# Designed miniproteins, single chains, continued (4): the designs that were tried, part 82

Each design is a single chain, and the fold is of that chain. pLDDT is the mean over its residues in the fold that is shown.

## One batch from the design tools (miniprotein)

Design m15019
Fold by ESMFold2-Fast:
Structure m15019 (fold): chain A 69 residues (1-69)
Amino acid sequence: SVYDLVPPEARRAARRLERALERRGSGGDSSLTVVLRHLAERLGVDSLLDADPGEVRRRLEEMRRAAEA
């Protein structure tokens, strides 16, 4: 599951972001998987499981708010 790429603490935020991206429709080819990869690159980690779970959750919530704007 794509949610296995995310710390358990951040999985609810990831699900909310996925719904926001789906509602955006054809605004871009950004699926949740692509977004999670870019976030890992931005945080300088090979996997989001190696990042701080609170930071991952905060970033995903910020991205969700941006996608809903």
Scores: mean pLDDT 79

Design m15020
Fold by ESMFold2-Fast:
Structure m15020 (fold): chain A 56 residues (1-56)
Amino acid sequence: SLPSAEEAGRGAAEAAALLGAPATPEAQKAGMDRWREDPNAGPAELTQAAMAAAGV
């Protein structure tokens, strides 16, 4: 099955951290919220939401 919102959020925050963003709970939440808003959102969109929430 597709990943859960929690898994999508964690993955987005980890990907953002690999690109130099701070790993924060806000970054994970942003990824989760983006996934819930649009379950068809790709990894790039989820990572971008996490980076924005991390202040990057």
Scores: mean pLDDT 76

Design m15021
Fold by ESMFold2-Fast:
Structure m15021 (fold): chain A 55 residues (1-55)
Amino acid sequence: SEEVRETLRRIVRLLRKQGYPDEKIREVAVDYLTKVFGIPREEAERLVDEILAEL
């Protein structure tokens, strides 16, 4: 959903600005999506990878 994608864009931008490497951002964002939104891990990984590549 667009809501999930927008939330993810905000998380990625914030963590990159704080100096976190993409590998760490991926771990944190995937964990957040699975725990908060109940998204299956494989789908969460795909979404995070898409947003990391776009930003």
Scores: mean pLDDT 83

Design m15022
Fold by ESMFold2-Fast:
Structure m15022 (fold): chain A 81 residues (1-81)
Amino acid sequence: SMEEELRELQERFAEILGVTERWSDEQVRRMLDLLIEEIEANPSKTIEEVLQDLVERGRISEEQARELKEIIERYRELKEG
């Protein structure tokens, strides 16, 4: 069940970024894991601040940032619990 939930979150992450057709499941998983590692490596920054930096750099939209926050928080919860 946990593995299925993690996979569903990975798929939603890929859909929001528009990379479902371009990235393999392995690439999506690695990107999500790297993003979480970056957040954990810098505890002085919130997930919101990391995502807002990406919006300001034109990498993602405000709407994508909001949706990604929810996915990342749930993904972390499942891996930690």
Scores: mean pLDDT 77

Design m15023
Fold by ESMFold2-Fast:
Structure m15023 (fold): chain A 109 residues (1-109)
Amino acid sequence: MAEEKLRALERLGAISPATAEAVGQSLADLVRQTEGPFIAAANTPEEREAIKAAMPHLVAEKEVDGVYILVGGPDLTPEQAKAILDALVEGARRGDTAAASQRVEEIVK
């Protein structure tokens, strides 16, 4: 189970096909394009636990409408992680991947 989910996450740059359907393709594309901080999304508790197990530098997570968004990295502060989560959620709601991507880049510099 966990191994199969890790392979799916690797194919989509830390997002599974089922999670991409749940959060929308624009957020899935943003997660895939983001370099530096690790960003992932999960739509089941089991997938969330698999991501957390693979992500020793997890800094923050947020649950929105049954979807878990996780952010981490060895040099990422909790304040940066929260700002990234907020930017991703707002970008997904607006359908504005470009604005969300720019905001994430501004936060991580």
Scores: mean pLDDT 61

Design m15024
Fold by ESMFold2-Fast:
Structure m15024 (fold): chain A 89 residues (1-89)
Amino acid sequence: AEELLEKARKAIEDMRKAAKAGNDEAFYQAGLEAIRYAGKLMEEGRYEDAIEVARKLIDVANEIKDDLVRGVMTLAAATVLAVAENKLR
């Protein structure tokens, strides 16, 4: 549980580094890792942690210059956010 959140946070840090370097490929790969860990957090019923990861992913996606990569990452993160928030109702 704690390990999944730590790995998700590391993936988001890797995304920020890739965005600052202008490396859209590294950004995309780190983003996929963050989404996978958010999915695993949801499978474990850790919806608040998945929401934290999704919100930070949306935030960092705004730092990438590639419109397609930003759009794909934002859509994936927004989907996780919507599903996780619905589970907390």
Scores: mean pLDDT 83

Design m15025
Fold by ESMFold2-Fast:
Structure m15025 (fold): chain A 86 residues (1-86)
Amino acid sequence: KTEEILEKAKKDVELAKQAAEGKSYLIARMYARNAVYYADKLAKEGKYKEASEIYRQAAEVFEMIGDKETAEYLRKKAEELEKKAS
């Protein structure tokens, strides 16, 4: 179950990055937001390392599409979870 959530998050991040590279920023935002949703679920299950990696990758997508505020928010969230993982 947790493994399925992680797979969905990874797929959504990949799709978000592809959409951002293609300048389809609306689609990129949708997939990035969906990846964050799954990262939140992973964090609730104690999968802090996996969740932090997804937040970091989603932040990269938000930076690519010009949403620096959301990118900074997600990077801080990833950093806090990394501290809990180790």
Scores: mean pLDDT 86

Design m15026
Fold by ESMFold2-Fast:
Structure m15026 (fold): chain A 63 residues (1-63)
Amino acid sequence: AALPAEARAEVTRLAIEAVKAYFNGDYEKAAELFRKAADVMEQAGDTRGAEVLRKLAEEFEKK
């Protein structure tokens, strides 16, 4: 589903910060940021998108 522009901007910002944390070797922070992005998606009504981001966060924590 399409996210509201405001939610999409916040998810994009959080995803960029998560990628930066990942490249710095901070997998815990990357996972935290993806979980925050998932919360934004869920609040905006995109439950499936939120689940995908939560699974990605879990994968980063296993690293």
Scores: mean pLDDT 79

Design m15027
Fold by ESMFold2-Fast:
Order: sequence, then structure tokens, then C-alpha cells
Structure m15027 (fold): chain A 69 residues (1-69)
Amino acid sequence: MTKITYKVVSVEPATVDNGVAHAAAAEDGNYVQIVVDPANESAPSKDGAGVKVPASATTVLKKTLEAVE
């Protein structure tokens, strides 16, 4: 697998599920190194489709990612 660095440019606002508030964070400028699965044709997409992300960043990073190379 090839590692690609993505920059977090935006996230969605906070959501509420079953009365529990889930904070969203605008982490503009942060870089995340994501493992790309070459067997997944969506891996090159900037939206992170087919790209594996750290569990701690899944909700935040899936909204907007830009490849930085």
C-alpha cells in the first residue's frame, strides 16, 4: 500500500444523535497520512473514498480531504 498525505480542509458542523451531541472540529491545516489500498479504484479520489483513515479521525476527515504531493 502507498501512503498519501491529505490535508484536512473542512468538516461538517456538530450533530446530535439520540440526544448526544457530537462535536465537529474544523482542523484546517492538519495533515493526515492515509494508507491507500491499490486494489480499490476509489483510492486516488480526494474525498477519501477507498482510503483507510485512523479511527480517531474517521468522522472529521471523511468530509473533505485534499491530496498533498
Scores: mean pLDDT 39

Design m15028
Fold by ESMFold2-Fast:
Parts: C-alpha cells; sequence; structure tokens
Structure m15028 (fold): chain A 72 residues (1-72)
C-alpha cells in the first residue's frame, strides 16, 4: 500500500510545484502588463489564464493531499 500513498503524495507535491510555477509566471506577466500599456490587455489576460491554471493545480494538490491522508 505504501507505493499507492507515495504516488498520490508525489502527485500532490508535483501539482503544488506547478501551481507555484504558474503563479510566478502570472506575476511576471502582470508586472510586464503594468509596464507596457500597449500590450497591457493581452499580458493581463495571459496572467489571468496562468492564475486560473495555478488555482486548478492547487485544488488538485489539496485534493491529492487529502486523499493520501485518507489512505494512511
Amino acid sequence: MDNLINNVQFGADSAKKLSDDYTKEGDDLRSQGEKDPSNRDTLLSQSDTKYKTADGYKSSSDFLTSAANGLS
């Protein structure tokens, strides 16, 4: 059973890392949009997409962490 719990926890950790990475990408795009008025709307739209992707991975990480705790 340890392999299943370890795989679920690995998935949770991976999802959290992806959430953190996408949040950083969103922050970088938002910062660029604030400095470039000509491309602001496009960059802010891309930033919003990155944040939504990050939220999805965070929710997946939280779910997998809860599932791993339920298995242990």
Scores: mean pLDDT 81

Design m15029
Fold by ESMFold2-Fast:
Structure m15029 (fold): chain A 70 residues (1-70)
Amino acid sequence: SLIDLLKELLEKGKESIEKLEQALVRLATLGYTDLVEEIGKVFKENKDKSDEEKQKAVLEFIEKKIKELE
């Protein structure tokens, strides 16, 4: 399910930005391109911040999205 994929993305994102990016590529391959684009916008909005702040912002967005879909 999409919720399970988002939970996997969240766990990978907690490990590193690189793991998060790899999981996003997988989501795009599975056809969730709109969701990947939304997450990409969060990265762009936080482009001038530290990697830790970017990671936090993206993880918070993913958590919110999971709650909205449940």
Scores: mean pLDDT 82

Design m15030
Fold by ESMFold2-Fast:
Structure m15030 (fold): chain A 93 residues (1-93)
Amino acid sequence: NPLSKQAQEYLDKALEHLAKAVDLTEPSKRDEVAALLKAYVQAEVDGNEAEAEAYRAKLLAILNPEAAEHFELWVEYLDKALELAKKLLEQRK
């Protein structure tokens, strides 16, 4: 299925950008960034939009510009992968 392949490619790109965001983060900030990333993902999974936006804002405030760019690309590619996964599930109705 071409959509399944495209979803996997977007997920792979998302994970690559997440790894780069972490690698570009100063070692002294990595524990704080990891905790905020976990909180952000949990808020997204729970559908708590206000908490997710608050954690995203905190992440962007503490990340250096290069790490922040890769964090935003992770969010973008993850959203694209999830949109395609949702469409694949809807095609089975």
Scores: mean pLDDT 82

Design m15031
Fold by ESMFold2-Fast:
Structure m15031 (fold): chain A 73 residues (1-73)
Amino acid sequence: DPLVEAARAADTDGSGKLEGAELREFIRRVQEILGLPADGFADQELSDALAQVGPELRRAIAEANARVKAEKA
């Protein structure tokens, strides 16, 4: 849930895509959630971690947005 909430918050237009400034904001939030140091871990290690969550993360964002929409209906 924290990763899903971070991704949803970073996806400001609700497109289900994280690019440019949205991706940078998401990475910062993920670093905070995972307790990564300020000098971060290597881009490759971060990319590997994100790749493992990639498909589920996209689905989780879509599901979270669907839940919010359903609550308003």
Scores: mean pLDDT 58

Design m15032
Fold by ESMFold2-Fast:
Structure m15032 (fold): chain A 65 residues (1-65)
Amino acid sequence: SMAEKLKKEIEEYERKAEELERKGEELLEKSEKTGDEELRREALYKYSEAALYRMAAEVLRKELQ
């Protein structure tokens, strides 16, 4: 089913976004604790990439409606 394939892709993108958001949070917390600006930048990159996966998942979700 096309709908099942689409649901699987949505779930995969959402999983990737969640993983990146978790990594970003960990890096940001470490940056705040240590004052390491490079970790803060890495966290922002992780959040940015997660946002792209979230947007892709939302676009695909609209295909189901």
Scores: mean pLDDT 87

Design m15033
Fold by ESMFold2-Fast:
Structure m15033 (fold): chain A 96 residues (1-96)
Amino acid sequence: SKEALREVAARLEQLKADIESGKIKTLDELIQALNELARYAEELGLEDVARMIRTAINLVKKTYEENNGDLEKAKEVALQALDAVLRYVRHLIEEA
């Protein structure tokens, strides 16, 4: 539904703001926030959105491991992925 898409868009924007403001302090907090968002999207029937976020979680974890625990690089990958998901959700809202 268009309302479900708007609610997910609002939560995507809030998570981006939380990451950019430095509210997220650890990898575990970042992964937990992304998992909560994926679950929320899944509960609203937005399975494609949930899948995109879960793919982002895998990329965030891989980036953190490959960059010797660099949280800032993991956050950068998360922000890029959230921007892509948000663009997709906004496109779906316009077509709804």
Scores: mean pLDDT 89

Design m15034
Fold by ESMFold2-Fast:
Structure m15034 (fold): chain A 58 residues (1-58)
Amino acid sequence: MAEEAGERGQRAATRAAALGGTEEGAKYGHMSADAMRAGDAEKAREAYELALEAARKA
């Protein structure tokens, strides 16, 4: 659970960066990457979900 949560957070940050092609996605992608570098995996995941939703609507 804990390790999968950490790995999921890291993958979310990576995916968020990849979704940066959209202006909204880029904003949330940066937030996700910054949060992950700060060690805040939960915030990184939240930002990734926003980036994913923005990319989905684009």
Scores: mean pLDDT 65

Design m15035
Fold by ESMFold2-Fast:
Structure m15035 (fold): chain A 64 residues (1-64)
Amino acid sequence: MYVVTPGFASLSDEELEALATHLRLSPAEAAALREAKRTGVLDASRLSPRTIADLEKLGAIERV
Protein backbone atom coordinates (compact mmCIF):
# COMPACT_ATOMS: atom_id res chain seq x y z
CA MET A 1 0.00 0.00 0.00
CA TYR A 2 1.16 3.58 -0.70
CA VAL A 3 0.31 6.82 1.12
CA VAL A 4 0.96 10.40 0.00
CA THR A 5 3.64 12.32 1.91
CA PRO A 6 2.90 15.65 3.66
CA GLY A 7 4.95 17.37 0.95
CA PHE A 8 2.72 15.95 -1.80
CA ALA A 9 -0.47 16.71 0.16
CA SER A 10 0.64 20.38 0.44
CA LEU A 11 0.96 20.83 -3.37
CA SER A 12 -1.41 23.33 -5.00
CA ASP A 13 -3.67 22.14 -7.83
CA GLU A 14 -1.36 24.02 -10.25
CA GLU A 15 1.75 22.29 -8.84
CA LEU A 16 0.01 18.89 -9.08
CA GLU A 17 -0.89 19.51 -12.76
CA ALA A 18 2.72 20.64 -13.45
CA LEU A 19 3.99 17.40 -11.87
CA ALA A 20 1.56 15.30 -13.96
CA THR A 21 2.79 17.08 -17.13
CA HIS A 22 6.48 16.65 -16.14
CA LEU A 23 5.97 12.90 -15.55
CA ARG A 24 3.92 12.63 -18.79
CA LEU A 25 1.04 10.96 -17.00
CA SER A 26 -2.03 9.66 -18.81
CA PRO A 27 -5.37 11.33 -17.92
CA ALA A 28 -6.24 8.23 -15.85
CA GLU A 29 -2.94 8.41 -13.90
CA ALA A 30 -3.41 12.15 -13.31
CA ALA A 31 -6.93 11.45 -11.99
CA ALA A 32 -5.50 8.79 -9.64
CA LEU A 33 -3.01 11.36 -8.25
CA ARG A 34 -5.78 13.92 -7.67
CA GLU A 35 -7.81 11.30 -5.77
CA ALA A 36 -4.72 10.25 -3.76
CA LYS A 37 -4.12 13.90 -2.75
CA ARG A 38 -7.75 14.11 -1.57
CA THR A 39 -7.81 10.74 0.30
CA GLY A 40 -4.15 10.41 1.39
CA VAL A 41 -3.92 6.89 -0.13
CA LEU A 42 -2.68 5.92 -3.59
CA ASP A 43 -4.34 3.12 -5.58
CA ALA A 44 -1.18 1.67 -7.15
CA SER A 45 -3.24 -0.45 -9.61
CA ARG A 46 -4.20 2.79 -11.44
CA LEU A 47 -0.54 3.76 -12.13
CA SER A 48 2.26 2.21 -14.17
CA PRO A 49 5.20 0.71 -12.18
CA ARG A 50 7.45 3.41 -13.70
CA THR A 51 5.18 6.22 -12.45
CA ILE A 52 5.13 4.66 -8.95
CA ALA A 53 8.95 4.44 -8.94
CA ASP A 54 9.24 8.10 -10.08
CA LEU A 55 6.83 9.24 -7.33
CA GLU A 56 8.75 7.27 -4.65
CA LYS A 57 12.05 8.78 -5.88
CA LEU A 58 10.55 12.30 -5.65
CA GLY A 59 9.33 11.59 -2.08
CA ALA A 60 5.71 12.17 -3.18
CA ILE A 61 4.53 8.74 -1.96
CA GLU A 62 5.79 6.18 0.53
CA ARG A 63 5.24 2.44 0.91
CA VAL A 64 3.51 1.24 4.11
Scores: mean pLDDT 82

Design m15036
Fold by ESMFold2-Fast:
Structure m15036 (fold): chain A 54 residues (1-54)
Amino acid sequence: MEITEEERLRILEALVELQREKGPDSVTLDEIAERAGVSKEAVERVLAGETPLA
């Protein structure tokens, strides 16, 4: 299950924005998915597989 570089960037940008707005301990995967416009599974894959091994 492949995620594009553009989707990954959107997820990371959403994470940073939410962390600034709510603090890191208040950010959920659902909120990141909603902000980035992707599925929660996509967020989980990006955060779990952030190593650039492809």
Scores: mean pLDDT 73

Design m15037
Fold by ESMFold2-Fast:
Structure m15037 (fold): chain A 76 residues (1-76)
Amino acid sequence: VTVGQITDALRALSDSEGMTLSDGTLRRQAVDIRKEAEALGIPLQEVLDIIQDTTDPSSAPRLSALFIRAIAAELD
């Protein structure tokens, strides 16, 4: 899984829910997600799967380091 794949998943989620986020915002979120997942030992594929399963539009702005921390808590 690459930062590009995470960015594409976040864009698809944003578009499907009618949210408009800039390319810069989506890339920053993808980079932050990757860094946090790496720091927490969470597989990027698991992160990608969770993004793809998330259809709640309120979740898109939260798909940053905070969302990764929530995933880490769930794995505890």
Scores: mean pLDDT 64

Design m15038
Fold by ESMFold2-Fast:
Structure m15038 (fold): chain A 59 residues (1-59)
Amino acid sequence: DQELQQRLEEARQLFEEGRYQEALDLLNELLRSASGDILLEAMELQVDAINAINKKKKE
């Protein structure tokens, strides 16, 4: 699904920019409709974003 792949790419860009909460919000929306490889990649990025937010709060 090209639409879902583009949204996943946008979430990755937000993550790379350090905008973890915005990436997480977009990923939560994606996870409601994603399946297959896109779902797995979105779930992995979601975990990374949550971990990054938690580490940033401790620093």
Scores: mean pLDDT 80

Design m15039
Fold by ESMFold2-Fast:
Structure m15039 (fold): chain A 58 residues (1-58)
Amino acid sequence: GLSERGKELARRAGEALRAGDAETALRYGQEMIREAENDADRVVGLAVVHEARKLLAE
């Protein structure tokens, strides 16, 4: 599962994605990758970055 920090960043990224705030979601996703404590943190961070970039491309 996600680390405690990974869970916090994933929650904030999810809130930003639901609000359509792709720039904020991208920053949280990048931070999840940078601060990753395990593979789950990195995988979820990459998924967040991917979804945020899709919104920015609209």
Scores: mean pLDDT 87

Design m15040
Fold by ESMFold2-Fast:
Structure m15040 (fold): chain A 71 residues (1-71)
Amino acid sequence: MQLESDIARLREEVDKLFEEYKKRIKEAAKTDPQLAVNIGVAGMILLSLAGEFEKARELKKFTDEEVEKAK
């Protein structure tokens, strides 16, 4: 079942991407809030392209919160 295998791999990659972007945003927010915003926007675009709209929304909220903490 090629399709099921491909979908499972894509879901794993999207989950890894989401977690990796959260880590990058958190680290960037400590020293460069604008870079954190840019990373967040890029991640939201990629997640939206993958159809993961809920994760894209969560990434936006996470970015906003981390940038707010850096003020």
Scores: mean pLDDT 79

Design m15041
Fold by ESMFold2-Fast:
Structure m15041 (fold): chain A 72 residues (1-72)
Amino acid sequence: MLSEEEFEAEVLLALGQIYLAMGDRAYEKGDKETALEWYEKARELFEQARSLGHPEAEKYLEEVKKKIEEIK
């Protein structure tokens, strides 16, 4: 089973995915400022998940980084 650190990484990744989806929804509505705020929060969570060794974190971090660059 997952260690406590692996479990924390899973929770952080899941929360990051939720914030990424919230950012996408805000962007779809034309609210780029709100979208950027959600994407930046997702980025922080994915960076934390990566630091805790989550194997999927780099993929999601790259995705959210691209979305942030498109808004800037």
Scores: mean pLDDT 84

Design m15042
Fold by ESMFold2-Fast:
Structure m15042 (fold): chain A 80 residues (1-80)
Amino acid sequence: MTREEIRKKILDYLKELGIEVSEEEIDAFLKHYSNYDPTKLLLDEAFEEALKRLGLTPEEVQKNPDAAIKVLAELLKLRK
C-alpha cells in the first residue's frame, strides 16, 4: 500500500466520522508516524487507546494495512 493510498483511506475514514482535517495535516501526521519506532508505539498511551477503541492488537496492525490505516486515523482523532 502506497502513502497516497493510505492518505486517501484515512481521509475517507475521517470524513465518514465527520472529522475535518487538511491534506497537509494528514501528511504531517503520516510523516511523523512513518518515522516512529514500532516498539515505542506499544508504550504510547494514545496508541493503546486507539487499539482498544478499534478492537485490534499490535500484531494485527503490523500484518494488516487496513488495520494500520484505522489506527492512524484514530490516533489523529485522539491527539486532536
Scores: mean pLDDT 64

Design m15043
Fold by ESMFold2-Fast:
Structure m15043 (fold): chain A 65 residues (1-65)
Amino acid sequence: SAMEAAMKAFQERLEKITGAKVTVRRVGDTLEVDIENASTTAITAASIEGVALSLETGLKVRIHL
C-alpha cells in the first residue's frame, strides 16, 4: 500500500541519516517511530523528517528515542 511504502521509505532514509536502527509502525491514527541509541543529531533529523511524514500521511508521528 502507499502507506506501507511511505513508512518503509521514511525508515530507510532516517536509518541512513542517523546510522541508528529505526522501527516504524502504525497504531491507530499515529505512526510510532523508535530510534535505538539516538544521538542529538539523530533527534534533530527525526523531528524534521517526522513533520514531513505527518504532512504526507495525515497521521500523527510520535518519535521515541
Scores: mean pLDDT 81

Design m15044
Fold by ESMFold2-Fast:
Structure m15044 (fold): chain A 62 residues (1-62)
Amino acid sequence: MKKGIVIVSENKALAQKLAQELLAEDPEAVILGVSPDPEEIERAVELLRERGYEPEVIRIEE
């Protein structure tokens, strides 16, 4: 089962660094970066579920 990850951060550089580390562990994972906007987070989670991915939300400290 393919994993979908939503990275929530205001710091784009930290989000990109985490995304690279996660892709190194699982190159087939789908990673979406979003702002800490609840609507964007919910939309990303729904999109992953619609495509059959198991959604995981990771929040980076602001």
Scores: mean pLDDT 78

Design m15045
Fold by ESMFold2-Fast:
Structure m15045 (fold): chain A 55 residues (1-55)
Amino acid sequence: SMEEIEKEALRRLIEWMESDPELVAAGRAGSASAEQQAAVNAKGAEIYAEVLREA
């Protein structure tokens, strides 16, 4: 289902973000740069497309 696709995409995105200590630190400090925010958005779109292709 679409809900399962969205849940898996979100799980992978969180895993990716948590694997980067600089992203974790920046998020907690409220100091995430525009470049970091753009990278997270781009990665989210990429992961969502990959999960859709796997379904």
Scores: mean pLDDT 81

Design m15046
Fold by ESMFold2-Fast:
Structure m15046 (fold): chain A 88 residues (1-88)
Amino acid sequence: SIAEEVSLLLVEAEELYKKLKEAIKNNASEEEIEKLLEELKKLIEKLYELLKQLSEDTEAAKKFKEYVINKAEKIKKEAEELYKKYKE
């Protein structure tokens, strides 16, 4: 189901963010860090595209979409802030 795909992508986004944090902490190459950030952004974009396909006709579906959007936005914001600090 689309909801299952969305949930899996959200988990993958959290795992990519964890990898990004570890790469920065371990002084990985700038290329590796930038690649991880780009992969995370693309994953979140795909997540938003799938969310558009979910029906908003039920209260449960609306709450699920809101939950996913809020989590994805938080991950994106934290990743971008972390990268900004890395670049100083």
Scores: mean pLDDT 85

Design m15047
Fold by ESMFold2-Fast:
Structure m15047 (fold): chain A 94 residues (1-94)
Amino acid sequence: MSVLAANPNTMVAGETNGLRLEGVAHLEDHVDVLATRDGVHRYIRTPYAASAPPTKIGIGPSPEIARAQLEKAVATYDKSVVLTADNVVTFLTA
């Protein structure tokens, strides 16, 4: 599944492997995706440029905490992971 294909206006329809896509934000240099499963929230930042830093992920019991963990990962390169179309579902379902 490609997170880049998700439309912010169709989030209710974006469920895969028990995940619900809560939101997608297309920004100037990256895409932010919020996905949830069983009360666990995952905030994922994927850069558009292949030469940019790898995709970052924040996980938490709420969207706010997941976003805070993502911002920490972006700022410190802590808990960063390279996400691809092949493994994004695995990271979102972990």
Scores: mean pLDDT 58

Design m15048
Fold by ESMFold2-Fast:
Structure m15048 (fold): chain A 67 residues (1-67)
Amino acid sequence: SREEEVREKVTEVLDSKGIAYTIEERDGYLKVTTEEPITPELVQEIQRATGQSVAVASRNTLYVYYD
């Protein structure tokens, strides 16, 4: 599914950088919480990898939209 494909791409980016994370599926987006601060570079890589819109919600939380 789209959700699974987006999740896989997000985990691939985070795993490639050795960033510890948790992912929660929400209605129309993935909530990603990291142990490290969210950087502009990380946001750009996730956007490029997924093709989806990304919003930073806090220092350690971002949303990847797929709906």
Scores: mean pLDDT 86

Design m15049
Fold by ESMFold2-Fast:
Structure m15049 (fold): chain A 76 residues (1-76)
Amino acid sequence: MVSEKELEAEILEALAHMYVSLGKKLESKGDLEEAIELYEEAIKLLEEANKLVPSKRIEELIKEVKKKIEELKKKL
């Protein structure tokens, strides 16, 4: 049975993946500032999910998204 914390973590992770996907789409269009905003929201959601249910997968994704934000900020 999925606990309340596990369900919340799953919802937060799913929302974060949606933000990352939309951010990648905006990045491909050259909307870099908007892409960064979406990636930053994704990180907030992933950090909340990781606090509820710690996961190496989520930690690695946070690192990947943070690296992407740094690369995009260098292009602004």
Scores: mean pLDDT 85

Design m15050
Fold by ESMFold2-Fast:
Structure m15050 (fold): chain A 75 residues (1-75)
Amino acid sequence: SAEERAEAERTLRDIIEELKVMIEKTSNPDLKKKYEELIKRAEEVLADDSLSGFEKSVQAALILIEYAILKKEEE
């Protein structure tokens, strides 16, 4: 639905902004690169008009899981 798409796209934009903050804060160059790769993936999903709102939600969830794993590597 249009609402699912809008919610997924907002989640993707929020992920991008959070990752940008983490890039500024991290001293680990390998983590910085991985955060930059997640931003690129989120931007590609956001820009892909062929994906349904549900498919964008699934991609957002996968990116959030990967981000959570990377945050544990920073700890």
Scores: mean pLDDT 86

Design m15051
Fold by ESMFold2-Fast:
Structure m15051 (fold): chain A 83 residues (1-83)
Amino acid sequence: GSNLLSEETLEEVKKLAKELEEGKISEEEYELRLQLIYIKETKKLIEELKEKTEDEEELKKLEEILEELKEAEKKIKEKLEEL
């Protein structure tokens, strides 16, 4: 990933931690939102790796991981809407 991507993740995590400390969100909401931040970061990293990878087996694995991450992201977003 780019340096900017890592800085974005750090800023999102810091903002989320402040919201928890200020009592604006619950620990449960914090955990779910933190998972979403890491999923977004991981998806971006995998997309970058796909562009650099020439190995067909590795590309297949990266595609499978991306699909699993998309499904996990949907489920977490649904849980957040229920809170």
Scores: mean pLDDT 80

Design m15052
Fold by ESMFold2-Fast:
Structure m15052 (fold): chain A 74 residues (1-74)
Amino acid sequence: SRAEELAEQAEAARAAGDLERATELATEAFGLYLEEALAAGADRERALELLRRGAESEDPLIAAASKRLLARLE
């Protein structure tokens, strides 16, 4: 899927040391995963809870991407 492609590109950018590009790509991937989940009937409030949990992640890329996506949705 496009979300998986973007997630792979985000990891490649992180491996290359381009942390800003990695965060941008991961944020886009998370946004597409959210859209796919909602289209499949996922509860929006549950999805937001998972993003809030991601914002507290020990992985700095997951935390940054989750925070950026939450800022767009809230």
Scores: mean pLDDT 83

Design m15053
Fold by ESMFold2-Fast:
Structure m15053 (fold): chain A 69 residues (1-69)
Amino acid sequence: DAEAYLEKGEELYRQGRYEEAAEYYKKAIELAPTDDKIAKRAVVGLAEALDALGRKEERDEILKQLSKQ
């Protein structure tokens, strides 16, 4: 479920595995309902992982999803 992918993404992020964390955050976003708390946390986590990887343009695009409302 979305929560399990979010938790795994957060675990990988803490381990410095930012690329793997990003993939799990993407899965959490795909599975979470629109405007859900899990979706918002996953978007923030994905943005932080992308920033850590130096993918700032992709990070900015992801943050626009969170700021859309």
Scores: mean pLDDT 78

Design m15054
Fold by ESMFold2-Fast:
Structure m15054 (fold): chain A 100 residues (1-100)
Amino acid sequence: GTVDPAQFEADVATALALIQITVAENAVRRDPSPETLEEAVRAAEKAYQLAKDSGSPEALRTAADGIRRLADLVESTGTPEGKKAAERLRKIADELEKAA
């Protein structure tokens, strides 16, 4: 069938959100600095906006799951900055799940 433009935009938004999360995970694994932890929160905020703008419950749930994994990773750094970043990430994930 022909691709529905709205469905295509939702699929693209989901993919872009996952890319934001994956890039942030790789950056944190390579260098768990305060700067990288803040970039991870920024990536989650971008993923949140992409998922919300898509209007897709599947995109919202997918982004929430990815952000929770990112939160677990940044908390595992054992730093106070990592703990605070994980708390911020989990709040974003909770809002996405509530919106789905």
Scores: mean pLDDT 83

Design m15055
Fold by ESMFold2-Fast:
Structure m15055 (fold): chain A 100 residues (1-100)
Amino acid sequence: SQQEDFDALMEALDGLNEAVKLLKQGKYEEAIKKAREIIERYPDDGFVVRLAKDILVEAYSKLGKKEEAAKIYEDMAREFKELGNDVLAKIYEEKAKELK
């Protein structure tokens, strides 16, 4: 249903906005938890999942967890390559290397 899909997207975007607010407040562990919950609830929404992964990378980086942040970028690079987007795949591969 288009209405159910729209309601789900709005709920996901509200959750993402809350995670970004937590990130800006320096509540990095809470931002990670919220972003993970969004990925678990909306795994098939590629747009929502990518935004949540961007929040995870920033939060892990702020906590000094560079290996966890790099792995998320490596997973994103692989996903873009599988979609045939070689430009974004290379960008995320480079972002992962910069964290190491």
Scores: mean pLDDT 86

